# Designed miniproteins, single chains, continued (3): the designs that were tried, part 47

Each design is a single chain, and the fold is of that chain. pLDDT is the mean over its residues in the fold that is shown.

## One batch from the design tools (miniprotein)

Design m9609
Fold by ESMFold2-Fast:
Structure m9609 (fold): chain A 89 residues (1-89)
Amino acid sequence: SVSRATAMELLAVAFELEHDLDERQREILRRMVRIAIDLGLSVEEVERLLEIARREGFEAALEELKKIAEKRGDEEAVREAEKLLEELR
């Protein structure tokens, strides 16, 4: 829902401010959260992805997002996550 998407966007903004992200890192974070919204993840699932990003980095969080997309059979979400992973390399 719109309310769910708004909550996830606010989580992304809070993460950006707390971790002093640069412009490239903010773009990656916002695109990752957008993939999660479109894939239908819960707020709790997005919080877990952000904790992975905090502890292990964005590549680890995107790999986990890709695994969730693959398990759900969402080929578009898998492609979008893979594109972001390639941009990090």
Scores: mean pLDDT 83

Design m9610
Fold by ESMFold2-Fast:
Parts: structure tokens; sequence; C-alpha cells
Structure m9610 (fold): chain A 86 residues (1-86)
């Protein structure tokens, strides 16, 4: 179903965003670069979540995707704060 495909895309986007931020931290990127990457990933994720809901995703899919998105925001915030403390 379209909703299932969009749900998988949302989870994939979160995984890719986490990997990208981890790589940026390892490469010694500035907090500003991490903030821009996190913002871009969050915007794209927001669009995918909207499309997923419009495609008729069930309540569990919506809840799981929102939970994963929240965890990504926390992860990105910790990565940013760690870079600012160096």
Amino acid sequence: AMADQLYEQALQKIAEGKSRIEQLVLDGASASVVEREAFSAQEELGRLLKEMMEAGADAQQVQDALTAAGEFQIFASYARNRLKEQ
C-alpha cells in the first residue's frame, strides 16, 4: 500500500539522517553544519509524515513514525550540543 511505502521511506530518512549526522561529527563538522543537516532532514521527514497520513496510514504507523522522528530530534540536539562544547 502507498501508506506502507511512505512509512518505510520515513524510517529510511531517519536512519539516513542519523548516519549523516554521525559522519559529520566524526569529520569534525561545525555545530552549524549539523544544525542545517538536521533541519533539512526534519523538513523532508515532515513532508513524508504528512503524505503518509494523507495516504491513510493506520494509527500505529503514525505513532511509530512520530516516535522515531522525536528520537531523531533528540539525537541531533545531543550531537549539536556536543560540538558546541568543544
Scores: mean pLDDT 80

Design m9611
Fold by ESMFold2-Fast:
Structure m9611 (fold): chain A 68 residues (1-68)
Amino acid sequence: NPETDLQNILNDIVKKASSATNKDDIIKIVNSHSDEINSIGKSLSPETVNDLVSSAVNKLNDIMKNKS
């Protein structure tokens, strides 16, 4: 299920980001999954991709709140 697969990847990114020491490590984590996200995203509507990505971005912003 592409929607579940995308959710799982985004959740993995968020989990790894919460354990990262700095913003550069977070960027590396996101970049390591970019091909997978793009591939799965082709199987989903743009609206579904936007909703799932927006949820993950909100969580990442919370994690980055204390990282400078």
Scores: mean pLDDT 81

Design m9612
Fold by ESMFold2-Fast:
Structure m9612 (fold): chain A 75 residues (1-75)
Amino acid sequence: SMEDEELIKEAEEVIREIKRTLKENPDLPYIEKFRLLSLMSALYLYIKQIKAGKPVDKEELKRLIEEARELIKRV
């Protein structure tokens, strides 16, 4: 669906933002690095599930996207 395509696009954009943040902040503390990597992993799993046509909690996906963006702002 168009909604699924937009959610995948937004999640992929946030994954790119996480990767950029990690690359541009090599001295980031381990705990912050771990949190960003964990969020990236969760986003990849949701993308994989949507592409496989599996039902997903779309509200949880939206929350994870918002959490990732908020963490990036605090770096």
Scores: mean pLDDT 86

Design m9613
Fold by ESMFold2-Fast:
Structure m9613 (fold): chain A 104 residues (1-104)
Amino acid sequence: SASVELFQLAYASMSPEEQKELLELARKYEETKDLAALEGFYELLARQIARLVGEEAAERLRELLLRAARLAHQPESEEVRKEFQEVLEEARRLFEEMVAKIAE
């Protein structure tokens, strides 16, 4: 829920041009599964989140999301699954911190 709330707030605070670019990257990823499109999506989202919660927290989120995206595109293994779960746990905590910060 915290990630959905943060993404919705970021999207709603974007310009129409940025919203269109974000949606085009999301659509491209759904159609092609191109990692570069997913990375571009997260880069745009993190840039907007930086405007809401500050650059240091947004950079941490950007790094976690890019790591998760890359792990999801690796061949499945126990090590990849373990790293993915660790990244998701770190991202979950960071999303909760960011939503709390915006609510201040």
Scores: mean pLDDT 79

Design m9614
Fold by ESMFold2-Fast:
Structure m9614 (fold): chain A 85 residues (1-85)
Amino acid sequence: MDPLMLELEVTLAMVLLAAHLFLDPEAFERVAELLEEALRAARAGDTEAALAHLEEARRLVARELPDATAMLANLDRAIELAAAL
């Protein structure tokens, strides 16, 4: 397994867990869909699509929970990891 892809998958799993605990169900569903699409694009080698979905997820989290510093930091890390693929 690619170490960068593994770290991306683990980082996104941590974001999903935090989103499930702290976002309302509607916002969680939207974030989960964006993270699923980002991971699917990354696995397909579509870095541009993966980055677009991750940036949209980050904007949504920042809008809904601007004080979610750990979740936002993990999304910033996921964007960095996806850009390095």
Scores: mean pLDDT 87

Design m9615
Fold by ESMFold2-Fast:
Structure m9615 (fold): chain A 74 residues (1-74)
Amino acid sequence: GSMPFDERLEKLAELVKSPEDLKNLDPETIAELLGVPREEVEKDIKEYKETGKLSPAMEAFLKAIEVWKKERNL
């Protein structure tokens, strides 16, 4: 079943403490939590590993996690 957006952000906030953590996570898990195709996550992570540059989508997701954590004093 589909996870609620808030629950997905909670799980992402637990898994991703910094952008570097994205390199060590299973792309399938990230894709499920973001609600995007696994192939898109694999492409973004590969680009990040090869270039050190986060995609705009990945930056937006990290900002969403940061806001979510601050609103919950985490």
Scores: mean pLDDT 75

Design m9616
Fold by ESMFold2-Fast:
Structure m9616 (fold): chain A 86 residues (1-86)
Amino acid sequence: SKVLSELTFEAEVLLSLGRMYYSIGLQLAKKGDLEGAIESYEKALALFQKALELARAAGDEALAAEAEAEIARVQAEIAKLKEKLA
């Protein structure tokens, strides 16, 4: 349906935005701005979580799996940086 196609399109846009924030986080971490990197990763996480909701609503299992993988990856990076700041 058109509605399902619109949901998958929105999910793909949110995944792309999340990947941009993830890239910003990597650049900040490389520069030693660990707090800034965490903030960018948390923005990426929120976008990936929204993409997962939309992918699930659309019944797009492949896109949902992609969003889940990105969530796991960004959560691991956040955990590593928070451990370094502790």
Scores: mean pLDDT 91

Design m9617
Fold by ESMFold2-Fast:
Structure m9617 (fold): chain A 92 residues (1-92)
Amino acid sequence: MRGHNSELVKFIEEAIEDIVKEAKDIYDKLLDVEKASEDEARKAAKEHRDKLVDEYTKKLALMVGKGKLPSQEAIDTAKNDLMEIVDKKLKE
């Protein structure tokens, strides 16, 4: 349903902005505050991004299911969409 998709799109956009911000914050903190290597900072940022993608995917799946357990197909679709957009934003 298109109306349902519009609400999901807004949530996805907010999730993407949050994931990108948090990943960048971890990267910058490790480099500037904790004096970690670039490789360590990149690894930590990627691990944090992957964790947030999983958490937001579960929230998106609940929205699609109207608070019920969503189908695995819906979960996988939401995760793939989030990962694609987050990767695009991180490359900008």
Scores: mean pLDDT 72

Design m9618
Fold by ESMFold2-Fast:
Structure m9618 (fold): chain A 89 residues (1-89)
Amino acid sequence: TVEKNLAENEERLKKAEKEYEETGDKEKLREIAREYGARAAHALAQGNLEEAREYLEKAIEYLEKAGETEEAEEARREVEAFFAEQEAA
């Protein structure tokens, strides 16, 4: 099920990226952010901290582009705090 969920996530991510390229619809940027967030969650579950950080940073970037400034700021603080703790351990 994990592999199936990752494959479906990859499909949804590619579709949202293509649709954004074609339409400029900011809702597609929010969809891209959600898909990167899901990929980060999978990476965290597997202990892949560097991969998770990369995906979380991408998710935050797409939230910023979508105009979700408050949500992006909150996510950025959470990510910085989490990885600062991991780096200190």
Scores: mean pLDDT 81

Design m9619
Fold by ESMFold2-Fast:
Structure m9619 (fold): chain A 83 residues (1-83)
Amino acid sequence: SMKDEIDELIEKIRNGDLSAIARLVELARRADEETQEYLVERLVELYKEKPELTEAILGFLLDSSDPRARAIAERARERIEEL
């Protein structure tokens, strides 16, 4: 599933495979609404453990030409600010 792919990509990023960030951004551009909400929650969880790494991922999402990818990053930032 796309949720399983998100979990795999986040784990690769956590372990230093930064090439997985580009793959995560590409997935975000194709994600349905349910998958987008899942990605937002996973990014909020990642921020609690690795805030600077999560900010890098959010930066790449915001730099995307796709408004869905940018909306994911904006929603994740709003939730992080409420922590």
Scores: mean pLDDT 86

Design m9620
Fold by ESMFold2-Fast:
Structure m9620 (fold): chain A 99 residues (1-99)
Amino acid sequence: SLLEGAEKRLKKILSKDFVNYPISLMYYPYIKDKEKFKEDVEKLLEKLRALGVTPDPSIPARLDDVERVIEKIKNNFKLEENDDLRALATAVEGVLKAL
């Protein structure tokens, strides 16, 4: 796992480095560009397949869940924690746990 850009962004979401940061700031690159999370995950999936690992078949549905929550947030986005941002964190965590 030497995918610098995608891996670094996804690992950062799971790290303790975001203590005292709003959830919105952690997810802002993905909220700004809804395709970016799917692209980052698909790059990891390509690497896993190249290593002979079969990805969890639930990942496409989980990626659709993330995109749906991002679209909802984009309509009402503020740099404050709210139920939609918590739903995004839950959906993203579901994808990352399936990786």
Scores: mean pLDDT 66

Design m9621
Fold by ESMFold2-Fast:
Structure m9621 (fold): chain A 92 residues (1-92)
Amino acid sequence: SVEEKIQLAVESIRSLLNWAKEMPVEVQEMLTFSLLLEMEKTLSKEEVLEAIQAMLDVLREKKEENSDDVKVQENIEAMEKVLERGKAKIEA
């Protein structure tokens, strides 16, 4: 189902966040972009936008939980930028 695919995307972003202290920013960006591309292949535009919003909500929550960790903040910001660019492209 669509709900299951969105949940898988959210679980995937949470898995990437487990490495946010150790992973290079460029790798975090690349993996987030790859996840977005996979969703675009299998979901409608409206469903991709819903998945992006769900992932952004997870990133916001984790950013607030890790407000004192500069490395985690930088990696989350990079992931947010990938998702926001994807959202803008789909909405255009």
Scores: mean pLDDT 85

Design m9622
Fold by ESMFold2-Fast:
Structure m9622 (fold): chain A 94 residues (1-94)
Amino acid sequence: SEEERIEKLRQEVLSRIDELRAQLAAYREQAAPLAPEARAELEAILDRTLAQLDDLRRLVETNVFDESFYEDMLRGIERARQAADQAFADLSSR
């Protein structure tokens, strides 16, 4: 049914947000051997990304959830993931 499908999509979005949060935590741990300045810069970017994920979660909770909104949420999560991946790659490359 449409309702069941939409609920599954909502749960998928929330799951992906939680997975990305776990990845950000892993990046913070992996940043331990970085120079203090690079580590601080990465941590600031990770904090910004976490704030973006919190905003996406609030949007999921406050808006009508449909297929178009699902696609927008996935795009937001993917952009946040790409930004975090890029920041880690750039700041961890010596």
Scores: mean pLDDT 87

Design m9623
Fold by ESMFold2-Fast:
Structure m9623 (fold): chain A 99 residues (1-99)
Amino acid sequence: MEKIIEEILELAKEAVKRGDIEALRKIGELVYRKILKSAENLETILEAIGLMLRLIGHLLDGDLEGALESIERLLELLKKVASEEELKELLEEAKKIME
């Protein structure tokens, strides 16, 4: 559901507001790993790898807004490959990162 994706994105935005590079990295990694477990086609896997490399690059540059854009694009891929139940589980894991 779109609402679950929006809630995960709001957690990533909160990490940006806090300047919490580690939380933002963990949320991005969580989304990336879920795409790798759920995706069945090579094209989606390669796109996810490219976005994760861009996320790491932005974090190394201190560009939290660029890192957030990479997470938004990873979430768009996740929406195509994950079930609603898998998204709910991922939201709960993301909430724990932000505690």
Scores: mean pLDDT 86

Design m9624
Fold by ESMFold2-Fast:
Structure m9624 (fold): chain A 80 residues (1-80)
Amino acid sequence: MKKIGEDDSIEERVEKLKETKSEEEGLELLLEANGIIAARMRRKIESGEITPEEAVTEYNAEMTALAEALQEKMEKLRNA
């Protein structure tokens, strides 16, 4: 399976989280994704591609989608 990458769309990152087999694995992937997304936002700000305000909005949207996907996966694992 593909590792979460910096260039992955929010949808691709959500799909990778759905492939987790444990709560610990899901949390580890979420923390890894957090670091990658934050680093990417910083690069975009430094290059002038986006403003810090836009970066915060994009970061929050991506992290929210990943957290929701993790919660959905955890609920399915708990009920299996």
Scores: mean pLDDT 71

Design m9625
Fold by ESMFold2-Fast:
Structure m9625 (fold): chain A 95 residues (1-95)
Amino acid sequence: SVAELVEEIRRRARRILETSDDPLLLQAGQTALELADLIERSSLPDSVKEEYAREALAALDALEAHPDDVLVQIGELLRLIGLKEDLLLLEKKLE
């Protein structure tokens, strides 16, 4: 369910924020928390919300798999930012 995916994003993001001193990982964790809040509050169909949540989790999986790869960290942070901006744009179009 969307709720289960959102809570998994929050769990992983909070773990990053609590255990990392890396500025890129801290920014990724913060962005993932903001994205989780946007997904939860969104009026979009559950199928769309699930797609955004799965992409966020894939980005977090890549960050956890490659903790010392700065290019992966930058790429996955940009992916999370892009997902957040896309959701904000879609919400504006639904008004």
Scores: mean pLDDT 87

Design m9626
Fold by ESMFold2-Fast:
Structure m9626 (fold): chain A 65 residues (1-65)
Amino acid sequence: SAAEEAARIAAEGVRARDTALMMQGALLGGKAGPEGIEAAARAAEEAGWRDMGQGVRQAGLAMSP
């Protein structure tokens, strides 16, 4: 699903400490809706990058109607 793909890309970005790849996962999550954004944020938090997880949620909310 789009949410699973977003989480995968975000997790890769977190592992690599690659903010661009993490943001790409977050953007795909936005397209998948709130579930995709939350999946990307959780991937970052579970990898120990909590501040990035919160940033993803905030960015997703700002892009939502």
Scores: mean pLDDT 67

Design m9627
Fold by ESMFold2-Fast:
Structure m9627 (fold): chain A 90 residues (1-90)
Amino acid sequence: SKLELLQLAALKLEGILKRLEEVAKPEDLPLIEEAKKLLEEIGEAIEKKDYETALKLMRELLKTLRKLGEALGVDLSEEIEEIEKLLEEA
């Protein structure tokens, strides 16, 4: 179902963010906080069954995670592609 795909995508996004937070430098904290806010808003949109907003916010979070990965030297390419595929099916 669309809900199950979005919940799986949200779980994967949370996992990536937690790993990036563990290696984050003080200079990266503003982007980490932006990503956390997006995750919170995604959860709220899913709970309200506003799947269009959830998808939009998830795509925005993927952009933020790409920037964080680049800044921290973490290759997220395969994981981001997997999540993008889930969002296309949702």
Scores: mean pLDDT 87

Design m9628
Fold by ESMFold2-Fast:
Structure m9628 (fold): chain A 67 residues (1-67)
Amino acid sequence: EAEERALRQAEEFVNQLKAEYDGEVKLKKFRFTDPADGREYVLYVAYVEDEDGNILKAKYFRVEVPE
C-alpha cells in the first residue's frame, strides 16, 4: 500500500536520525486535500531537533490516499 510504503520510508529515516543524533527525533503525519486536483494526500515529516528546538535535519514523504 502506498501509505504503508511512505510510513516505512519515514520510519527508516527516523531510525537513521536516531543512530546519528541522540536528540529528540519526531515523526508527524498530515492529511490534506490538494486544491489543484482535489485528491487526498498523506505527508509524513521526520525530523530531529536540538535542545533549543532548532531543526538539525528533516525529510518529508508524500503519498496519495487510495480511492
Scores: mean pLDDT 77

Design m9629
Fold by ESMFold2-Fast:
Structure m9629 (fold): chain A 47 residues (1-47)
Amino acid sequence: LDLAKQLRDHAQDNLDTLIKNGASSTEITMMRQLKDALDKEIQRLES
């Protein structure tokens, strides 16, 4: 599912931006969890 990889890359880019801009720990944690969920889904699809 190409969409999952695109969403994962977008989430990673957003995470990097939040860290660089000194966003709240809550926002960073939420984005990291979203990225981790997408990574897990991609791993499942790739088997």
Scores: mean pLDDT 79

Design m9630
Fold by ESMFold2-Fast:
Structure m9630 (fold): chain A 91 residues (1-91)
Amino acid sequence: SERIRELGRELAEAIRAGDMARAEALNEELVALSKEAAEAKDWEALAAAMEGTALAARAAAEAGLISEEEAEEALAKAEEDIARLRALAAA
């Protein structure tokens, strides 16, 4: 999950920097690894990917790319999904 966590951080940084080409490439990598983790039933890796998505939503709101309301909705959904995935990983 280290690469997934790193991708999430890099994606948030790219969004804050306004580097949309880099953000798009990093998001594609994150999505691909998320699908791989889902197929492997690696719930901890999926939780890390959702954490990356939450960081990206926050960064997008800070950069003015989405509304604060859209970011709050995305963060709330990510928090719920992360909790569910962490529960599955612990079972």
Scores: mean pLDDT 82

Design m9631
Fold by ESMFold2-Fast:
Structure m9631 (fold): chain A 90 residues (1-90)
Amino acid sequence: SNEQRAKNLIELGKLFIKSAEKQLEFFKRSNMPQEEVNEELQSIIEQLEELIKEIEKLLPYMSEEQKKEAEEVIKKIKELIKKLKELLAA
């Protein structure tokens, strides 16, 4: 159902946020070549942007509680994308 898909995407979003935060901290301290870091950062950004689009498509099918969780997840993802883009530009 759309409601179950919404719940699954919100939980996936929370897991992606934790993973992306760990990767961001790793790349900030990494001696990895900048080209390799940039490829990984771009991949993460694209995955996070797609996740926002998928969550937004399901907003009309969410309960008020789920909408609040989804909006918080989207906000955190957008802040992470901003931080990843700042690291990409550095």
Scores: mean pLDDT 85

Design m9632
Fold by ESMFold2-Fast:
Structure m9632 (fold): chain A 85 residues (1-85)
Amino acid sequence: MAEIGAPAVVTDEEGRVATGVVVEADEERLVIEVKGGTVPAVGARVRVGFIDEEGNTVVYEGVVVEADATRLVVEITGVVAVAPG
């Protein structure tokens, strides 16, 4: 599960990269406070990479459902990778 306060990197299929911090997380959705980069469009397929509470690198697949200058909401569609930290 994503840790609240964890740095996150969001990459879309067009190569847009946004960086931020996880502010809300559950099994179906991530909310990221955007700190920099280029925010993906609503409806974009994305990969969200972060480090969990156990130190594992986790990559989720999802779809952007809300995007603005400060906030990104991703609906999780699957887990792509989990690697020990």
Scores: mean pLDDT 77

Design m9633
Fold by ESMFold2-Fast:
Structure m9633 (fold): chain A 107 residues (1-107)
Amino acid sequence: MEAAEKALEAGEEASRGGLEAVKGATSSEGASKAAGGAIAGIGGVAGALIAKRKGSPEEAGKAGQEAKDGGEAARHGARVSGDEKGEKAGEEGRKKGEEGAKKAKEA
């Protein structure tokens, strides 16, 4: 199921970007936002796995949305910390999560 696979990739990118942003953080605010992004990315991964197991486009859409939100939060946290690598990873998670959510609506 393409939507669930996109959501899984998005959640992995969002969690990776968030964790990298936390490690590079020079402020508690940046670290907090990045950590929130990582947690949301992990939620997206979990949701995607559930969607794959159930064959559910609706669950895949929810996972994609969580990964999108997580990627956006990770990107903002990384930007506050000046972590370009974390910012790129967060943006990729956001884009892939958005694609996963759209694919789920089309299924």
Scores: mean pLDDT 75

Design m9634
Fold by ESMFold2-Fast:
Structure m9634 (fold): chain A 92 residues (1-92)
Amino acid sequence: EEEKKKKLEELEEGIKLIEEVIEKLRKDPSTNPIVIEYYELALELLKLKKKYLEEPSEEIKKKIEEVEKKLKELVEEAQKTDPSKAKLLHVE
């Protein structure tokens, strides 16, 4: 189905966008390291989702669930440490 190709293209676009965001954040010395860590985990998640669409396996599925859990924990930790900066890690 063309649907699988479209999803792969969207994931590749998302990966490139997040990589560009990470580079910009790394160049700004005011950026909280936790924001960079969030985007690095988000990048890993997109790469795993792409790999799962290409070659589905239980190992990849478990890795996706693990990264999603780490992202949730990171957002919760950011909210507890600095609520104003935590808004940069998640949308509404």
Scores: mean pLDDT 76

Design m9635
Fold by ESMFold2-Fast:
Structure m9635 (fold): chain A 87 residues (1-87)
Amino acid sequence: SIEDVINEYKEKAENDPSLSEEEKKAFNAILDALLELTKKHPNAISEEELREVLEKIYEAIKNKDYDEALKIYTQFAHRVLQRAAEQ
């Protein structure tokens, strides 16, 4: 499920000693926002697409590339909203 994918990435971030508490908090905020987006638009997000996007955001944060992480999140959220508008 989408919720299982979100929880997998929450656990991955929590158990990553290379991430600061602030980075974990920021990533969890993104995860929570994407979960809410899925609840509003359940047909606009697949588990596989979510997993690919979360991995890219996770890697960007881990590389301290916060602008890229935000860009990936914003572009994905835009695509989801665009798909929802076309349904």
Scores: mean pLDDT 86

Design m9636
Fold by ESMFold2-Fast:
Structure m9636 (fold): chain A 53 residues (1-53)
Amino acid sequence: GPSPEYLATLEKIRQESQTAAQGIADVLGLDEDLTQRWAEALFKIEVDALEKS
């Protein structure tokens, strides 16, 4: 299974993605649903980049 260090990295990326999505929402006036979709998309991009390193 995944290491504890890897899981901690995923949690950090998830939190950073949520913060970034909220920043985008605050600027563009996105609703909660769109904000969560942005957070999920950002998380996926960052995780894909990490996995392809």
Scores: mean pLDDT 83

Design m9637
Fold by ESMFold2-Fast:
Structure m9637 (fold): chain A 120 residues (1-120)
Amino acid sequence: SEEQKKLDTIINKIDGFIKALEELIADVKAGKPREEIEQKLDYLKFKLDEMIAEVDKFIKESKNPEFQKVLEELKQTLEEMKAFLDDPRVREMTPEELIARLQEFIDKLKSIKEKLKKVK
């Protein structure tokens, strides 16, 4: 169904974001220069804007209340991630603080993915 295709698309995009966040954590742990980390954060922010727009579109197009509810939770989480990346204090974070915040987002995205898998 078209709803199933949208569901699969969102799950695949969540998997892509989780992978990108995990790779960023690995780069921070490897001690990559701050300038490289900042470039990757900016790229994630750009990708995040695109995903927020697509999630908003799917919320408006969906006729499934359960799917809409989980998409709204996803949109809120993505908006929280965007607000974090927009915060200039992120540039002042220690590696340990940054890793902890990125891990919190991974955990939230994994939780939302589990909810999406249960949508019928």
Scores: mean pLDDT 87

Design m9638
Fold by ESMFold2-Fast:
Structure m9638 (fold): chain A 66 residues (1-66)
Amino acid sequence: AVDWDAVIERVRGLTVAEARRLIAEEYPEVRVLTPASLPDSAIAATSLGLVDAAHRTLMLFEDAPP
């Protein structure tokens, strides 16, 4: 089974491009989804609520200030 807490912690503070690369190299079973407007240079934000464990899918968003 995928350790989703470990995946989330590994991607925190990375850019979207860095997060995609890390997941492809260390968690090849995980599928990453991003909004169409999200640039590769954006800082990735995610949480357990953005995980679809049944489909091994993780959604990334841009980390924006409030």
Scores: mean pLDDT 75

Design m9639
Fold by ESMFold2-Fast:
Structure m9639 (fold): chain A 87 residues (1-87)
Amino acid sequence: GSLEKLKKQLEELVERARAIYEEYLRLIRSGGSQSDLNRLLLELEVDLGLVRIILGVAKLIGDEELVEAAERAIEELERLIREAREA
């Protein structure tokens, strides 16, 4: 039901963040513009915000599996953003 949709949405946000990060690295290697790099970094930050909303909903519902999945997703997205900023 709705919980399965939230889990799929969480998985899609993580996959999208990974794709954005790979594009960010590709643009750095190819000498892409700072405006394009800033746009991709903003997209990663938006994805992180959406994952945090899912975590809040999961905690409110009391779904422990979804809470753990969302917390792992936040850790991964925070790592990707940190690595992008350091690149």
Scores: mean pLDDT 89

Design m9640
Fold by ESMFold2-Fast:
Structure m9640 (fold): chain A 67 residues (1-67)
Amino acid sequence: LQAQIEAIRAQRAALQKEAEELVKKMQELLGKDKKETEKISEQIIAIGKKIAELDAQLAALERQAAE
């Protein structure tokens, strides 16, 4: 169970870092390429949804581990 919690935390941290790198890239573009900015925005939204799913799984596993 602890290994599963650690794995999800690691995945969440990796996705968060990826989202931060995409935000930085978007800021560097500053609307210079609208198509690229839109594509990056969609990727950030997709990562946010995955993080939310991992957060829900983490909460369930942590509750199970507390038993």
Scores: mean pLDDT 79

Design m9641
Fold by ESMFold2-Fast:
Structure m9641 (fold): chain A 69 residues (1-69)
Amino acid sequence: SSGLEAESETLTENAEGLLRAAEKASPEDQKRYLEAAENLLRVSEKRGSKKGAEAARRAAEYIRELLEA
């Protein structure tokens, strides 16, 4: 398998982990997880991982919604 496929799986798992962590976190920690998800999106785009970028974008969107609640 290509290295990009394995890397995309890892990036996707990291994004899903940030989302799950944010659901259980305080608002202050949710803000930090949002920053991490936005950084993961930039990294995924730079590396050409569409799957990683999609997962990171969804995590960031969801965490923003949590912060508005």
Scores: mean pLDDT 85

Design m9642
Fold by ESMFold2-Fast:
Structure m9642 (fold): chain A 80 residues (1-80)
Amino acid sequence: HMSPEEKALELAKQTMEAIENDYPPEKILELVKQLLEALKEAGYPDDVIKSTGENIIKLLEEKGYPKEFIEELKRLVDEA
């Protein structure tokens, strides 16, 4: 099966593709949650995990995703 590092990279790619293709907020939330969990499993430091989430939030804000969804993501990233 895939290593934790390979899983994190694959989820990062899937998350970026979903954002580029304007996927629904619920699908992106699910992907981001899985990505943050995969980064933890791969042993990435908390600061890297938080920075990854913050960068994703900035991209979603730039693409005009709803404020309520952005607030939900900020809570998810803060808990990471």
Scores: mean pLDDT 83

